# Designs tried in a protein design run: designed miniproteins, single chains, continued (3). Part 30

Each design is a single chain, and the fold is of that chain. pLDDT is the mean over its residues in the fold that is shown.

## One batch from the design tools (miniprotein)

Design m9004
Fold by ESMFold2-Fast:
Structure m9004 (fold): chain A 60 residues (1-60)
Amino acid sequence: MDAVAEYMQRASPVQRRGLLAALQALLNGGDRQTAVDAAVAAGVSRKTAQRIVDLVEKSL
């Protein structure tokens, strides 16, 4: 099972928004820090944002 899909099934609405924000930042050519900042701006904690970015990077 894809790690991103597994996370999305168990994630809160805020965490799902954070994951989509991080993914969009990376797809737009942003670096890891930009993706973390995008997830934090979506409402997740910095620690959660880092975990989301790790998971998204492993799936790309």
Scores: mean pLDDT 78

Design m9005
Fold by ESMFold2-Fast:
Structure m9005 (fold): chain A 87 residues (1-87)
Amino acid sequence: SEAEKLYQEIIDILNEATEKARKRVDELLASNPDATLEELKQVALDAVRETVSKKLDELGYSEKFKESILKYAERLFEADVERRFAA
């Protein structure tokens, strides 16, 4: 179905964004072990915004749809950084 195709495309995009976000966070921590939780969140969010925006634009999704997915992804990835690094 169209819904199944959309779901799979979004999952694939979010998985790629996850890999890029985690890599960027790990690279920041390797160069700056004293990086704050806020700085880790910011680099993760930047990676997510770049990846999700690019992929959704390439697939021709609307700006409104892109904004909705970005808001969802931002919340998801802030929670991921908090889960991994908040004491």
Scores: mean pLDDT 84

Design m9006
Fold by ESMFold2-Fast:
Structure m9006 (fold): chain A 64 residues (1-64)
Amino acid sequence: MKITVESDLPREELERIAKSIEKAFPNVKVKVEGNKLTIEGDLPEAVALAIVHDLSQIGKVTVE
């Protein structure tokens, strides 16, 4: 599963969010590229849905 958010937040804030997700879910890959934050890995559906909901508050979310 791959979750991407496009956000107008400063890069430092996206990197802070990325570190928080990596700390909570050490089995996922989190990447910050420009204005995009990408999460890739094996997440339970309920956890993935919660992440999508939280990220939708800060930008446009795409799930693949």
Scores: mean pLDDT 81

Design m9007
Fold by ESMFold2-Fast:
Structure m9007 (fold): chain A 81 residues (1-81)
Amino acid sequence: VELLLEQVKELEKRLEEKNYSDIYDLSFLATLYERLVRLGVPGAKERLIETLRKLAELLESKGYLEQAKKLREEVKKLEAE
C-alpha cells in the first residue's frame, strides 16, 4: 500500500507540472487508484472518480470522444455504488 501511495504522489506531481495533459500518466494514475480502492484505502474511490473525469476530459479534447464517453459512464457507475 505504501509503495502504491508513493507512486501516486509522484504521478500527481508530474501531472500537475504538465497541467494534466498526459494521457498515459493519467491512465496509470487511475489504475493505481483502482488498486487502492480494492485494498479499501479511505478516499481512494473519490480520487479515482476525479482522475477518470480528468482523463475523460483530456481524451475528449484530443478527439477520442467514444473513449471519453465510456469513462464518463464508468464514473457514473462508481458514484452510484
Scores: mean pLDDT 78

Design m9008
Fold by ESMFold2-Fast:
Structure m9008 (fold): chain A 80 residues (1-80)
Amino acid sequence: MERLRDAGSAALEGVARTAGPQGAIDVMKGAGEGSPEKVREAIEKSGALDGLREGAQRAGMTVDEAVRGLAELYKGTEAE
């Protein structure tokens, strides 16, 4: 859990560095839906894919893992 949260945080920083604060916000909104697909859509629309890839590589994970980490980290407080 901790590694996934740290990875999601690092990936978000990479996104912000590449696409700026607006890109980071868009990605967080996509992640709030709890769907990796929505996160990917937000990243593509924001042009932040390069930043995500860089952040993921720095954290030692794949882009797919970074997307899932962001979705898990920011899926909101919705419990079961």
Scores: mean pLDDT 69

Design m9009
Fold by ESMFold2-Fast:
Structure m9009 (fold): chain A 95 residues (1-95)
Amino acid sequence: SMAAEQAAIAAELKPLLDAANETRDPEAIADAVGGIGKAMVELAYKAGLLEEKTKEEVLELIDKAVEALRAGKWEEARKYLEEAERLFREAVEKA
C-alpha cells in the first residue's frame, strides 16, 4: 500500500527530523525541512508515484517554504508546506 511505503520513507528520515527539532536554529530547521522534503519527493518520483510536472510544482512550494522559514515568516512557510503536502498526497493517491 502507498501508506506503508510513505511510512517506511518517514521512518528513514525520523533521525533527521529529531536532530532538526533539537537544534532550534531557524536556518538549520529550514535546511532540514528542504532536504527531507526534496528527498521524499525524489523518492516518490523514482517510484513512479509523481508526474514530472507535479514533482516540479511540489519542489517549488518546498523552496518557497524554506525561503519563508529563513525570513522568519512562519505562517507563510506553513501555508506553502500545507499546499505542498496536499498536492503530494493527491498525486500519490491518484497513482
Scores: mean pLDDT 74

Design m9010
Fold by ESMFold2-Fast:
Structure m9010 (fold): chain A 77 residues (1-77)
Amino acid sequence: SLQDLLDQLEAAIRQTEAAIAELDAQIEALRARAAQHALSPEEQRRLTHLEVVRNLLQVALDTEKELAAKLRARIAA
């Protein structure tokens, strides 16, 4: 049903938000380290990789939220 699909999307949204929060904490820790000293090449590559993954997860989250909004509108109609 549309309600079952919405419930699945809401669960996926919560999972994606949790994953983004975890990545944000790791990015903030590396940026805080960068404020104290220059990052090593390995740390800089890690930061860049985490930022790319974070951006991809944000696109996924935005898509999930858009789909959930469309499903809510259809259920309400």
Scores: mean pLDDT 90

Design m9011
Fold by ESMFold2-Fast:
Structure m9011 (fold): chain A 67 residues (1-67)
Amino acid sequence: SLRERQVQAALEAMRRIAELAREKGVTDYQVTLYYDAEAGKYVIEVESPDPELQAAAREANARLAAT
């Protein structure tokens, strides 16, 4: 179903962001997934000043919005 695809895409995106953080040795970060009912989409928030983690979250959110 569409919802199952959206959930799987979100989980995979979160996993990729966590793997990127681990590879870079970034420990000061939080990844949160939530559903934005007003926007009608899942959103991944990354609480880190790291520009690569922020770029990965931005890309993931673009893909989630397209699903």
Scores: mean pLDDT 79

Design m9012
Fold by ESMFold2-Fast:
Structure m9012 (fold): chain A 127 residues (1-127)
Amino acid sequence: SPLISSFLAFDELATELYNSGKLTVDKAKKILKDNKINVDQLALDYASLFAFVELDPTKEKALTKAFKDPVNLLRPITTAAKVLDVNVEVLKKRLTVVFKGFEKTNPKKAAELAKQFQKLTDALKEL
């Protein structure tokens, strides 16, 4: 699954770079700006996705608040796991099921998103 593989690789690399001190707030802001990301819309999209994956709409506001941090927008799975108080590997497994379903029903949109996450991953590799 290109979408699942690209999203997992994206979060993993960003988290490694953050833990090593390579990914700072200023570098995250630059990557998002250079890639013309609508940060407010992405925060809402991630909050809706993770609230849906966990079947808990009450967490959507807390998720939206966490995703206002530019570093957290580049670490969406790791950020969501912390906000939801869920084991990251469990969240990855649930997310994989949701994304496989999405790829079957929306293959063109899934390909666009996979390409977007690959582009962000390539930008992170330049850090």
Scores: mean pLDDT 88

Design m9013
Fold by ESMFold2-Fast:
Structure m9013 (fold): chain A 116 residues (1-116)
Amino acid sequence: SEKGKLLGQLFVAILEGTPEGRAKARELAKQLGLSDEFVDDLEKAFSQLPKSLRERGIKALEEGNLDELEKVFTAALIFNPDAFYRALVQLSKVIQYSSWEEFVKDLAEGVKEYLA
């Protein structure tokens, strides 16, 4: 779905950890009906991760690698559980998927478009 593709692009923009990425994430969040507070919480969850782990997250998203993506998201949850939880709650209100496999497939398509 288009929403899944935009969300994949938003996750990559946050994982890049740059001012340009943050600005792009806010733009994508508006298209998804998500708040600036959602972007701030997502940034808090992921910005504390080592650069190497953020780069692994981008690659996992591009490849649709569920196992690797779970490891990166688990690290974000451990580093800032409150911000991660608030972001997930907001996301659950706008995203509906029949399976994690379909969700990650849409994320991967969006990420490939963003990185091209």
Scores: mean pLDDT 82

Design m9014
Fold by ESMFold2-Fast:
Formats: structure tokens, C-alpha cells, sequence
Structure m9014 (fold): chain A 73 residues (1-73)
């Protein structure tokens, strides 16, 4: 479902950012992971105006990725 797709995109963003923060000086890696998560959220965003839950899921993942990056920085 679209909700599951948004959840998967959020999960990818979190995992990518978390993985980057465990590598040496991983701010650049974390930024790339977050960019990828944002790209997924934007792809879903074309349809998100009709599905607030999808928008919320993608936003939560982006926030989690940003928080991981902030902790690493």
C-alpha cells in the first residue's frame, strides 16, 4: 500500500542516516542518506495531498534522519 511505501521510505532514511553516523566523520554520509530519504518523500509527495498519513510517515522518517545527523555533528 502507499502507506507501507511511505513507511519503507522513512525506514530507509533512518537506516541510511544511522549507518552513516557509525562511520568515521559520517556527516557527509548522513547528509546523502537524508537526501535519499527526502527524494523518496518527494516522489510520494506528488500523491501525499490526498493522503495525510503518507505525508506524516515520510516527514517522521526525515525528522529521524535529521536528528541522527545532528547528533553526529
Amino acid sequence: SEKEAAEEAAKIGKESADSATTVEGGVGGALRGIGEAIDKAIELGVNLKDSPELSKGADEGAKAGLEAMDKAA
Scores: mean pLDDT 57

Design m9015
Fold by ESMFold2-Fast:
Structure m9015 (fold): chain A 78 residues (1-78)
Amino acid sequence: VEVEVVLVDDVKKAVERYTEEEGYELVGEDEYSALLVKEEDGVRRYVFIVDSRNPERVAEAEAVRARLEEVRAALAAL
C-alpha cells in the first residue's frame, strides 16, 4: 500500500488529471479534498488531493504526511 498527499490549487482539475491521464479511480471527495485509488502490479496506490487554498485542510494534510513518514520509518526499523 502506497499513499501520497498532494496539495493543489484546483482539486477538480487534479481529480480529472489523475482519473483521465493516470488511471486512478475516485473513492470520495468533498469541497476541499479527494481520495483516489489505483491498483498496479498488486500494489494499491492512494492519492489524497487537498486544496492548498484552505489552510485548515493544508495543516491536516501535512499532519497526515508526517504521520505516514513516521510509520514508514518505524516499520523499516523492525
Scores: mean pLDDT 76

Design m9016
Fold by ESMFold2-Fast:
Structure m9016 (fold): chain A 94 residues (1-94)
Amino acid sequence: MSKEELVKKIKELIKELEELVKELLELLKKTNPPLELILEAIGLILRAIGLIFEAELLIKRNPSKEELEEVLRELEELKKELEKLIEELKKLQE
Protein backbone atom coordinates (compact mmCIF):
# COMPACT_ATOMS: atom_id res chain seq x y z
CA MET A 1 0.00 0.00 0.00
CA SER A 2 1.12 3.57 -0.69
CA LYS A 3 1.33 6.17 2.11
CA GLU A 4 -1.69 7.90 0.55
CA GLU A 5 -3.74 4.65 0.70
CA LEU A 6 -2.69 4.09 4.35
CA VAL A 7 -3.70 7.65 5.32
CA LYS A 8 -7.07 7.16 3.57
CA LYS A 9 -7.70 3.85 5.41
CA ILE A 10 -6.71 5.42 8.75
CA LYS A 11 -9.15 8.32 8.19
CA GLU A 12 -11.92 5.85 7.28
CA LEU A 13 -11.20 3.76 10.42
CA ILE A 14 -11.26 6.89 12.62
CA LYS A 15 -14.80 7.62 11.36
CA GLU A 16 -15.84 3.98 11.89
CA LEU A 17 -14.43 4.02 15.45
CA GLU A 18 -16.29 7.28 16.24
CA GLU A 19 -19.58 5.67 15.10
CA LEU A 20 -18.85 2.47 17.09
CA VAL A 21 -18.14 4.52 20.26
CA LYS A 22 -21.45 6.35 19.71
CA GLU A 23 -23.31 3.02 19.28
CA LEU A 24 -21.63 1.58 22.40
CA LEU A 25 -22.67 4.61 24.49
CA GLU A 26 -26.29 4.32 23.28
CA LEU A 27 -26.34 0.57 24.09
CA LEU A 28 -25.01 1.26 27.61
CA LYS A 29 -27.93 3.70 28.14
CA LYS A 30 -30.51 1.21 26.74
CA THR A 31 -29.30 -1.94 28.58
CA ASN A 32 -28.69 -2.62 32.27
CA PRO A 33 -25.25 -4.24 31.83
CA PRO A 34 -23.24 -5.76 34.70
CA LEU A 35 -20.52 -3.51 36.16
CA GLU A 36 -17.78 -5.63 34.50
CA LEU A 37 -19.10 -4.76 31.00
CA ILE A 38 -19.52 -1.07 31.95
CA LEU A 39 -15.87 -0.90 33.06
CA GLU A 40 -14.74 -2.73 29.89
CA ALA A 41 -16.75 -0.25 27.77
CA ILE A 42 -15.20 2.77 29.56
CA GLY A 43 -11.71 1.32 29.03
CA LEU A 44 -12.31 0.79 25.29
CA ILE A 45 -13.84 4.28 24.87
CA LEU A 46 -10.81 5.92 26.53
CA ARG A 47 -8.43 3.83 24.39
CA ALA A 48 -10.38 4.85 21.25
CA ILE A 49 -10.16 8.58 22.13
CA GLY A 50 -6.40 8.28 22.75
CA LEU A 51 -5.65 6.26 19.61
CA ILE A 52 -7.76 8.53 17.35
CA PHE A 53 -5.86 11.55 18.74
CA GLU A 54 -2.48 9.82 18.16
CA ALA A 55 -3.48 8.84 14.59
CA GLU A 56 -4.60 12.40 13.73
CA LEU A 57 -1.35 13.87 15.11
CA LEU A 58 0.75 11.26 13.25
CA ILE A 59 -0.91 12.07 9.89
CA LYS A 60 0.02 15.79 10.31
CA ARG A 61 3.75 14.99 10.93
CA ASN A 62 4.80 13.50 7.54
CA PRO A 63 4.93 9.94 8.99
CA SER A 64 6.88 6.96 7.65
CA LYS A 65 5.01 4.11 5.94
CA GLU A 66 5.91 1.85 8.90
CA GLU A 67 4.42 4.32 11.43
CA LEU A 68 1.20 4.44 9.37
CA GLU A 69 1.04 0.62 9.15
CA GLU A 70 1.49 0.34 12.95
CA VAL A 71 -1.31 2.81 13.77
CA LEU A 72 -3.57 1.16 11.15
CA ARG A 73 -3.08 -2.22 12.88
CA GLU A 74 -3.89 -0.70 16.31
CA LEU A 75 -7.05 0.96 14.93
CA GLU A 76 -8.18 -2.31 13.26
CA GLU A 77 -7.61 -4.26 16.52
CA LEU A 78 -9.58 -1.69 18.54
CA LYS A 79 -12.43 -1.82 15.99
CA LYS A 80 -12.71 -5.60 16.49
CA GLU A 81 -12.75 -5.19 20.29
CA LEU A 82 -15.48 -2.51 20.11
CA GLU A 83 -17.59 -4.66 17.72
CA LYS A 84 -17.23 -7.69 20.05
CA LEU A 85 -18.38 -5.71 23.11
CA ILE A 86 -21.31 -4.20 21.15
CA GLU A 87 -22.46 -7.75 20.22
CA GLU A 88 -22.12 -8.83 23.87
CA LEU A 89 -24.32 -5.90 24.98
CA LYS A 90 -26.91 -6.72 22.28
CA LYS A 91 -27.30 -10.16 23.93
CA LEU A 92 -28.73 -8.27 26.95
CA GLN A 93 -31.82 -7.38 24.87
CA GLU A 94 -35.01 -6.83 26.92
Scores: mean pLDDT 84

Design m9017
Fold by ESMFold2-Fast:
Structure m9017 (fold): chain A 76 residues (1-76)
Amino acid sequence: SRVEELRREFERMAKNVGVSTETLLREIGERLGQSTDPDKLLELIASSPELERKAASVLTAIALRRIGDELDKELA
């Protein structure tokens, strides 16, 4: 299903940014003002292309923050 496919993609993304899938989905849900329940959030994203785009933007912001934090540790 689309929900299962999205779950697998978020699992991969969470691994890339060094967090659990649950933590990533909770953060995205909170920033979007949506459910922090991962299953409900995935269903909402799967049903709304607009929400999927917003979630992608939030994910990009989280990834950039993580990269910045890691660079600060390496360069300090």
Scores: mean pLDDT 76

Design m9018
Fold by ESMFold2-Fast:
Structure m9018 (fold): chain A 100 residues (1-100)
Amino acid sequence: MAEPERAVLIENLPKDTTIADVVALLRELGIDVEGVLEIYDPETKEKKGRFVVLTKSKEDADRLVEALNGREFKGKKITVRRLTPEELAALGEEQLKALS
């Protein structure tokens, strides 16, 4: 189960970005993760360049935000931030709707 204090949202990645691309980027930073989830539009089921990363610790989540927020990835400036418990729950509901 995802712990809110360990959850990070990455946005504004190129639409063709894969989970493998995100995992490779995290390995470059030396950040261990428990999981990476791609966030799809619940209505269109389209890729939006959005991912949730569940880190192994709050400290790794803080390091991920500091290292990546506002950095350029494949020509796009990425946005990285901590998720609130409410936002994480809402994204979980949206993804269940997208899978249905």
Scores: mean pLDDT 75

Design m9019
Fold by ESMFold2-Fast:
Structure m9019 (fold): chain A 74 residues (1-74)
Amino acid sequence: MPSKEELEAETLLALAVMYASIAKRTKDPKEQLELYEKALELARQAVELMPDNETARRVLKEIEELYKKAKEKL
């Protein structure tokens, strides 16, 4: 059975991916950036709970790159 920390991290990752997906489809640069900021915050929390989890670290890295690209458009 996953630990409480693992379940919380999985939930945070799922939310991070959801926000990132919405952000990718958002045409307003300011709204897109705000959605990626939320995704980043959630993904960072998940990595803090599971620092050795490859999936968590990969998701964080992908969202960091998307946020960086979105910020460059402002």
Scores: mean pLDDT 83

Design m9020
Fold by ESMFold2-Fast:
Structure m9020 (fold): chain A 86 residues (1-86)
Amino acid sequence: MKKSQKEIDEVKEKMLEKGKEEGKEEETKLQLEIMEKAEAGDFAGALYLAGKLAARNNRTAELEAELEELGVAPEQLEAFRRGAAE
């Protein structure tokens, strides 16, 4: 659905904004990989990488709360949690 895809895009955009604000090269690389995964239609993979990025910045709880607020699919939220745990 267009709504579900837009919600994923919004989450992706917020993740990238936080990474840019903190200005780290490895974090930027993860952000680019997130974009590439999402553009390829691998939204679960994109959120998995977003989880890894959030964990590196100690923002897992904040971004997970934002994902829940946006109402992303449970499958996608689970992918984010897996990335954050690794």
Scores: mean pLDDT 71

Design m9021
Fold by ESMFold2-Fast:
Structure m9021 (fold): chain A 71 residues (1-71)
Amino acid sequence: SPIEEFIKEKLEEAKEVLLRDEGTLEEKVKKVEETFSLLGEFVDNVAPELKPLLEEGKEEAERVLEERKKA
């Protein structure tokens, strides 16, 4: 579905932001938090059935963030 693909694209963009070498980790986290806030609002209003996909994406981003903190 177009909505599911849109969410997947935004989740991949968020992970890419966290993985890039340039910029501060704090700035990257703020960008990702903004993305998840907007996606959460969008999903709640338009496609609540995709909320599990968004939560899985958040867990993946948190995993990436923890690995970045260790490195």
Scores: mean pLDDT 79

Design m9022
Fold by ESMFold2-Fast:
Structure m9022 (fold): chain A 89 residues (1-89)
Amino acid sequence: SPEERARQLAEAAKTSLENAIDAFEKGDKGKAARYVASAAITLVAAQLEGLRFSPEDAEELKKLADRFAEVSGDKETAENLKKLIDELA
């Protein structure tokens, strides 16, 4: 169903952002950037499929984007991710 598909893509994006945060904290900025790109690609794929995320999934994703900003100092990337997430909410 579209709801199950949305949940799967939200979980994939959460995992990618969690991995990006972990990689950045370990000093692997290149790996972190690849995981951020994976999260963004997943969010764009959900938009192209016309999917909507649950409010809970959207909130969790925005919290992860904010956590990435705290760890990396990259507020622009976090803001761009949150804009993509808001379009899915």
Scores: mean pLDDT 91

Design m9023
Fold by ESMFold2-Fast:
Structure m9023 (fold): chain A 70 residues (1-70)
Amino acid sequence: SSMQQQKNDDEIDEVAAKAAQELYDQFRRERGGQPLSPEERDQLNTEVVQVAKKARDEKEKEIKEELEKK
């Protein structure tokens, strides 16, 4: 594999992890550290997966567009 592809993969993983962490931090702030109900936990887990996926997809698109600019 090319070193550039590995670097791009690492950047994609980093933005996905950051998006997930930011959502957890936001939810924690809004709840003031209160425990989550099972329904709230399930919803948060679903949203975390979705925001991580969207962050990956957006970063992949960004990298592809930048490569096309030459």
Scores: mean pLDDT 76

Design m9024
Fold by ESMFold2-Fast:
Structure m9024 (fold): chain A 58 residues (1-58)
Amino acid sequence: SPEEGMAIFREVAEEKEPEFEKRRAELLASGKASYIELLLFVADWWDEVVAETLARLA
């Protein structure tokens, strides 16, 4: 159901948030990340969260 999907999505997002913060900090520390690269990193991360949510729903 949509409610189950949203609940799992929130759980996956919360589980992955520490790793997201760690990778983002590493990207920022590199000094090479542009604003566009940071946006793409965020987009790719949320795609990963969606993929894991769908895998748990299958």
Scores: mean pLDDT 81

Design m9025
Fold by ESMFold2-Fast:
Structure m9025 (fold): chain A 89 residues (1-89)
Amino acid sequence: SFAESVRRLGEKLAEAIRAGNQEEADVYLALLLISTAIAIKVARDQGKLEYAERIEEASQRLVDAANKGDPEGVLEAAEELARIIEEFD
């Protein structure tokens, strides 16, 4: 599922951060941001504006955690994103 893909990407991003692999971290963050942009558009197209806003907020927490090199924060934000996606699917 799309939510499972978001969780998997979050796990891979956290692993890359723990390993100090900046190139992998950048790729997985980019894939997560593409995935969140798609989820935001789907929520908006369905008129579920509250879900779009929640995804935007969780996406910002994900970016902040990744920029700080916080793998636990990345996992928390990715799980939140996956849960939001499951709720409006």
Scores: mean pLDDT 89

Design m9026
Fold by ESMFold2-Fast:
Structure m9026 (fold): chain A 104 residues (1-104)
Amino acid sequence: SMLEEVKKLIQEALDKLKQGNVEEAIKLLQEAIELLKKNNGPVLVIHGLELTIELLRKGDVEGAIRVLELIKEGIDYLLEGKTRTATSKFTGAILLGIGHLLDL
């Protein structure tokens, strides 16, 4: 499914961030955003990933990781059909990311 492929790209991006490869992580997240846009995927996930790229470009790797982990959890809930829980995770990810940007 599209969501399973997006989740895979997010996991690969997380792995790259843990290895210190920020540039490769950004490319993987851009691929996930393009896949979501092409398939009319959840707009909150698109915004959360765009926010994550912004955090990475400003050097907040830890904030980016925290946002991505919440997005990944939300995708797991979507795959289980738990749309309300997923939406809460995506909203939480966006609010966390905005908070990190405001503190930079």
Scores: mean pLDDT 91

Design m9027
Fold by ESMFold2-Fast:
Structure m9027 (fold): chain A 67 residues (1-67)
Amino acid sequence: SELEKGKKAFEEGKYEEALKYYAATGTSKKEVLLNAAKALAKIGRKAEAKAVLESVGAPEEVIKSLD
């Protein structure tokens, strides 16, 4: 599945590829959005990553970890 491919790409440090697979899932599930936010942060898109984390109600500690 796209989600599984995204997780594997993320583990391999292929953050842009992981983000493509996560986007392809078309899901609003919190777990997938959290992983998408992490991938965004890894490729330097921190403002977008924070917006995603805030939208899913992620803990403040997680959001601050991007600073």
Scores: mean pLDDT 78

Design m9028
Fold by ESMFold2-Fast:
Structure m9028 (fold): chain A 87 residues (1-87)
Amino acid sequence: MQSLEELREAHERLREDLRTLEPSLSPEQRAELRELLAELEANLDDPKVQLLQTGKIQIILAEALDTPEARAYREKLEAEIAKLEAE
């Protein structure tokens, strides 16, 4: 598993990716992303929370892109999150 420092670096990269897509986000998507990012940083030591919240962020980004590839990726992420929540 990644160290806490590696997880923080991964979160920094995710924030940079979010900046690239920010102009495509609705106000509601931006508010949800801020909540999810805050929850990730509050729960760096919880792998399940890390996976669930990261997956939810990726779904929002895929919605913002609205390409056929992004829609397929979103569908896959939603299925993976459902499996993780069932565990």
Scores: mean pLDDT 72

Design m9029
Fold by ESMFold2-Fast:
Structure m9029 (fold): chain A 100 residues (1-100)
Amino acid sequence: SKEEFIEQLGKLFKEAIELLKEGKYDEAIKLANEALRLAAEKGYLDIATAAGALAAAALNLKQGKIDSAVANLEAAAEELSKVDKETAERVRELREEIKK
């Protein structure tokens, strides 16, 4: 179902967020791109946009571009807030963590 699919994508996002907290940027990029592919194949454009923004955030963190990563995380959280408020909140928590 659509609801089960969104729940599965939420798990991929949460895993990617955890990897970002651990500094495992390449693994986080891989998971975010997997979520992007799955959401795009199903036509869930809001979730696909959020996944793309999360992948961009991971790449910018890997490169030390903190301000760009913060902007990408805010974009991801905004799109996720439309379908999965819990995962959106976890992205916002990560954003605040990287600003410290």
Scores: mean pLDDT 86

Design m9030
Fold by ESMFold2-Fast:
Structure m9030 (fold): chain A 86 residues (1-86)
Amino acid sequence: MEEQLENDILVALALIELGISRILYDKAKQGKLDPKKVIEELKKVEERLRQMAADARARGLTDASAEFEKVLEEVQKLIEELEKLV
């Protein structure tokens, strides 16, 4: 139960990071934010997600680890798309 609760909280945190990343990406595409500044922020998100995925994996938190890895891949794609626009 405690392990499942921790997995659920960490999965929610991964989804929050993805939601923020998508909002910043959309605003950069709309010309409302500087794409270079958004890339800098998304690279910080990428590093946090990478560290959180590694920590979750080391702790045996399988659901959280998988979600952080999935969100990491999605954020990396957002960075690649923005880099094509600068």
Scores: mean pLDDT 88

Design m9031
Fold by ESMFold2-Fast:
Structure m9031 (fold): chain A 108 residues (1-108)
Amino acid sequence: PSLPQSVVDRVNALIAQIQNPQIQQLAQQFFKQVMDLMSRLMAARTREEADQIVKELDQLVSQFLEQLNGLLSTMSPAEQRAVRERVSQILGLLHLAKLVILNELELS
C-alpha cells in the first residue's frame, strides 16, 4: 500500500514553494520518511502495530520541527513566516491522511 498520489503531489508542490534549498531538502527527506511510515501504517494488522507506527510518526514530526527551527534561526522574520506557513500546510495534510488511514484500518 502507498499514500494517495493526490496527497503526494500536493505535498511535493508545497515543498517546491520553500525557497531555502537546505529547508526544501530537509522537507523532502522528512516526506520520504513519512511516506514509508504511512505505507507501514496501511499494512498494519493489529491495534498495537498501528499505535507504534503513529508514535514513530509523531517522533519524526518532532525531530523534523527541531531541525527546522535550527535552520530558521539564521533567517529573517519574513522568511521564517513563509517557511512556517508552508510547513504548517504540509503537516496538516499529512495529519489528515493519517486520520483517514486509521479510520479505514480493520484491526484485530
Scores: mean pLDDT 87

Design m9032
Fold by ESMFold2-Fast:
Structure m9032 (fold): chain A 79 residues (1-79)
Amino acid sequence: SEKEKKKEELEKTLKALKEVKAALEAGDIEKAKEIIEKADISEDLKKELLDLIENSSVEAVIKYLDSLIKSLEEEIKEL
């Protein structure tokens, strides 16, 4: 069903974002970039995250990821 497909896509995105956040919290910027590039997520989101990592502080990127993770977790619960 469309809901099942959407849930799977959101869960894959959520997993990738949590892995990126963990790498950034560990101070491993190169690992965070590798996770993004290999993740099964939209190309638009990949470009956005890579741009944020390149042009923003690590703290700002982590804060953004926390907000996005929370939003996705709430969306998954509503499905």
Scores: mean pLDDT 86

Design m9033
Fold by ESMFold2-Fast:
Structure m9033 (fold): chain A 65 residues (1-65)
Amino acid sequence: TARDAGMELAAIGAAIEEGVELKVEVRGDTVILTAPESDKETIEKGRKVEERLREDGLEVELVVE
C-alpha cells in the first residue's frame, strides 16, 4: 500500500542520514531492519535508525542475525 511505501522510504532516508546500509522490510504496520551480528558499527547505527523512526511514530524492529 501507499503507507507501506512511505514507511520503507522513511526507513531508507533514516539509514542514509546515519550512513548505514540496512535490509529494510515492511510487515503489516511494522518496519523491520536487519543488521549482521558480526558488524557492530552497523548494529549501532541501526539502533539509531530504529530510534529516529520510533520518534516519528513508526513501529520498528531491529533484527540482528
Scores: mean pLDDT 78

Design m9034
Fold by ESMFold2-Fast:
Structure m9034 (fold): chain A 86 residues (1-86)
Amino acid sequence: SEEEARFKAALRTLEEMSKAFGKTPVEIVNEYLDFADKMIKEKGAPEEVVQRLEEIRRRVEANPNDEKVLAEAYLELQKLIVEIAG
């Protein structure tokens, strides 16, 4: 399915970034979380967006070594960052 393909692509991207930057997958996801926090601080965002970011953060903190959780968090953060930027 398209959803399965997107998930597998996200997982591959996360692993490639891990290799390129010499960081663990969870460290990369945490950097995206920090970037989204900084964007919200600079631009402002609706409470719903802030809540979504906090839910992603909690899932990652609870499951730092779960590849599926990290890949899903990466996809959600990409969408959220575009939403904040637009």
Scores: mean pLDDT 86

Design m9035
Fold by ESMFold2-Fast:
Structure m9035 (fold): chain A 85 residues (1-85)
Amino acid sequence: MSPVQAWIDYVARKGDYRKAAESLIDTYLRGKKNNDQETIDETLELIKLGSLPLAEAIREVMRERGIKDPEIEEAIDEALKRQKE
């Protein structure tokens, strides 16, 4: 019910998955920098519950930025598994 969750879902529905991915990654990294566990957990949950195109966009942005984070990679894998049914 966070305004951030609603906005990200809305952007993803429009097919602007890259902007949604960049926003999620920036929010996650800010949470890590500020030791904000609630923001980290919320962002990872949004990735896990996200769509296949969103998960792929997040993976692409991570590669382009050279970011390696096992928690975010695990969240992406969970999203991919979930969407395959």
Scores: mean pLDDT 74

Design m9036
Fold by ESMFold2-Fast:
Structure m9036 (fold): chain A 84 residues (1-84)
Amino acid sequence: AMEEARKKFKEAIEAAERGDVDTAVKYLEEASDLLSKLANDREAQLFLIGAVIQAVGLAIETNDPRLAEAARRAIKKVDEAIKK
């Protein structure tokens, strides 16, 4: 589960770096969904926080509203995971 989430997140970043925003958004959302299911796992929580920070940075750099929306949803999932 954690390994699959890490792989999807890596693919999302690589897609964004090559300008494939649709693929980046898709894999970012899938990674966030997998990580939110591991909400009681501290390593998953820390990884999700790091992933959100990187996604926000990417959204700022690309100025893409789809990436910004995906980052906003990831932030909400982090908040919900911390609340349990």
Scores: mean pLDDT 69

Design m9037
Fold by ESMFold2-Fast:
Structure m9037 (fold): chain A 64 residues (1-64)
Amino acid sequence: SEKDLEKQGLDLIEQGHQRLLQGDVEGAIRLYEQARKLFEQSSDPRSRTLAEAVRREVERLREL
């Protein structure tokens, strides 16, 4: 369901955040990209907004 996709994506974002706190930028990017793909599978406007936010965060992290 749309809500299950959103929950799985948010769980991956939390895992990515933990990787950033440990200094694992590359691990965080991989988890964020997995979350983005899940959000993009949803037709819910909220999930599309989350996917766009994740895309921008990944771009920012790649500049480090």
Scores: mean pLDDT 86

Design m9038
Fold by ESMFold2-Fast:
Structure m9038 (fold): chain A 61 residues (1-61)
Amino acid sequence: SAAVEALARELGVSVETVRGALAAVRSGDPVLTRVAAHDLAKASGLSPEEVLARLRELAAQ
């Protein structure tokens, strides 16, 4: 989706990386969700909380 591509570009990661993080959030597994948010935060320079908020917004669509 265009939203996934836009987030990947903003975070400086691949579309596949964002899709994997969305799958973790949608799984409801708190450990996988935490790991995905922290990995993307480290890659982008954003906080894990900001990354998680954006992933949750996108996952709800």
Scores: mean pLDDT 84

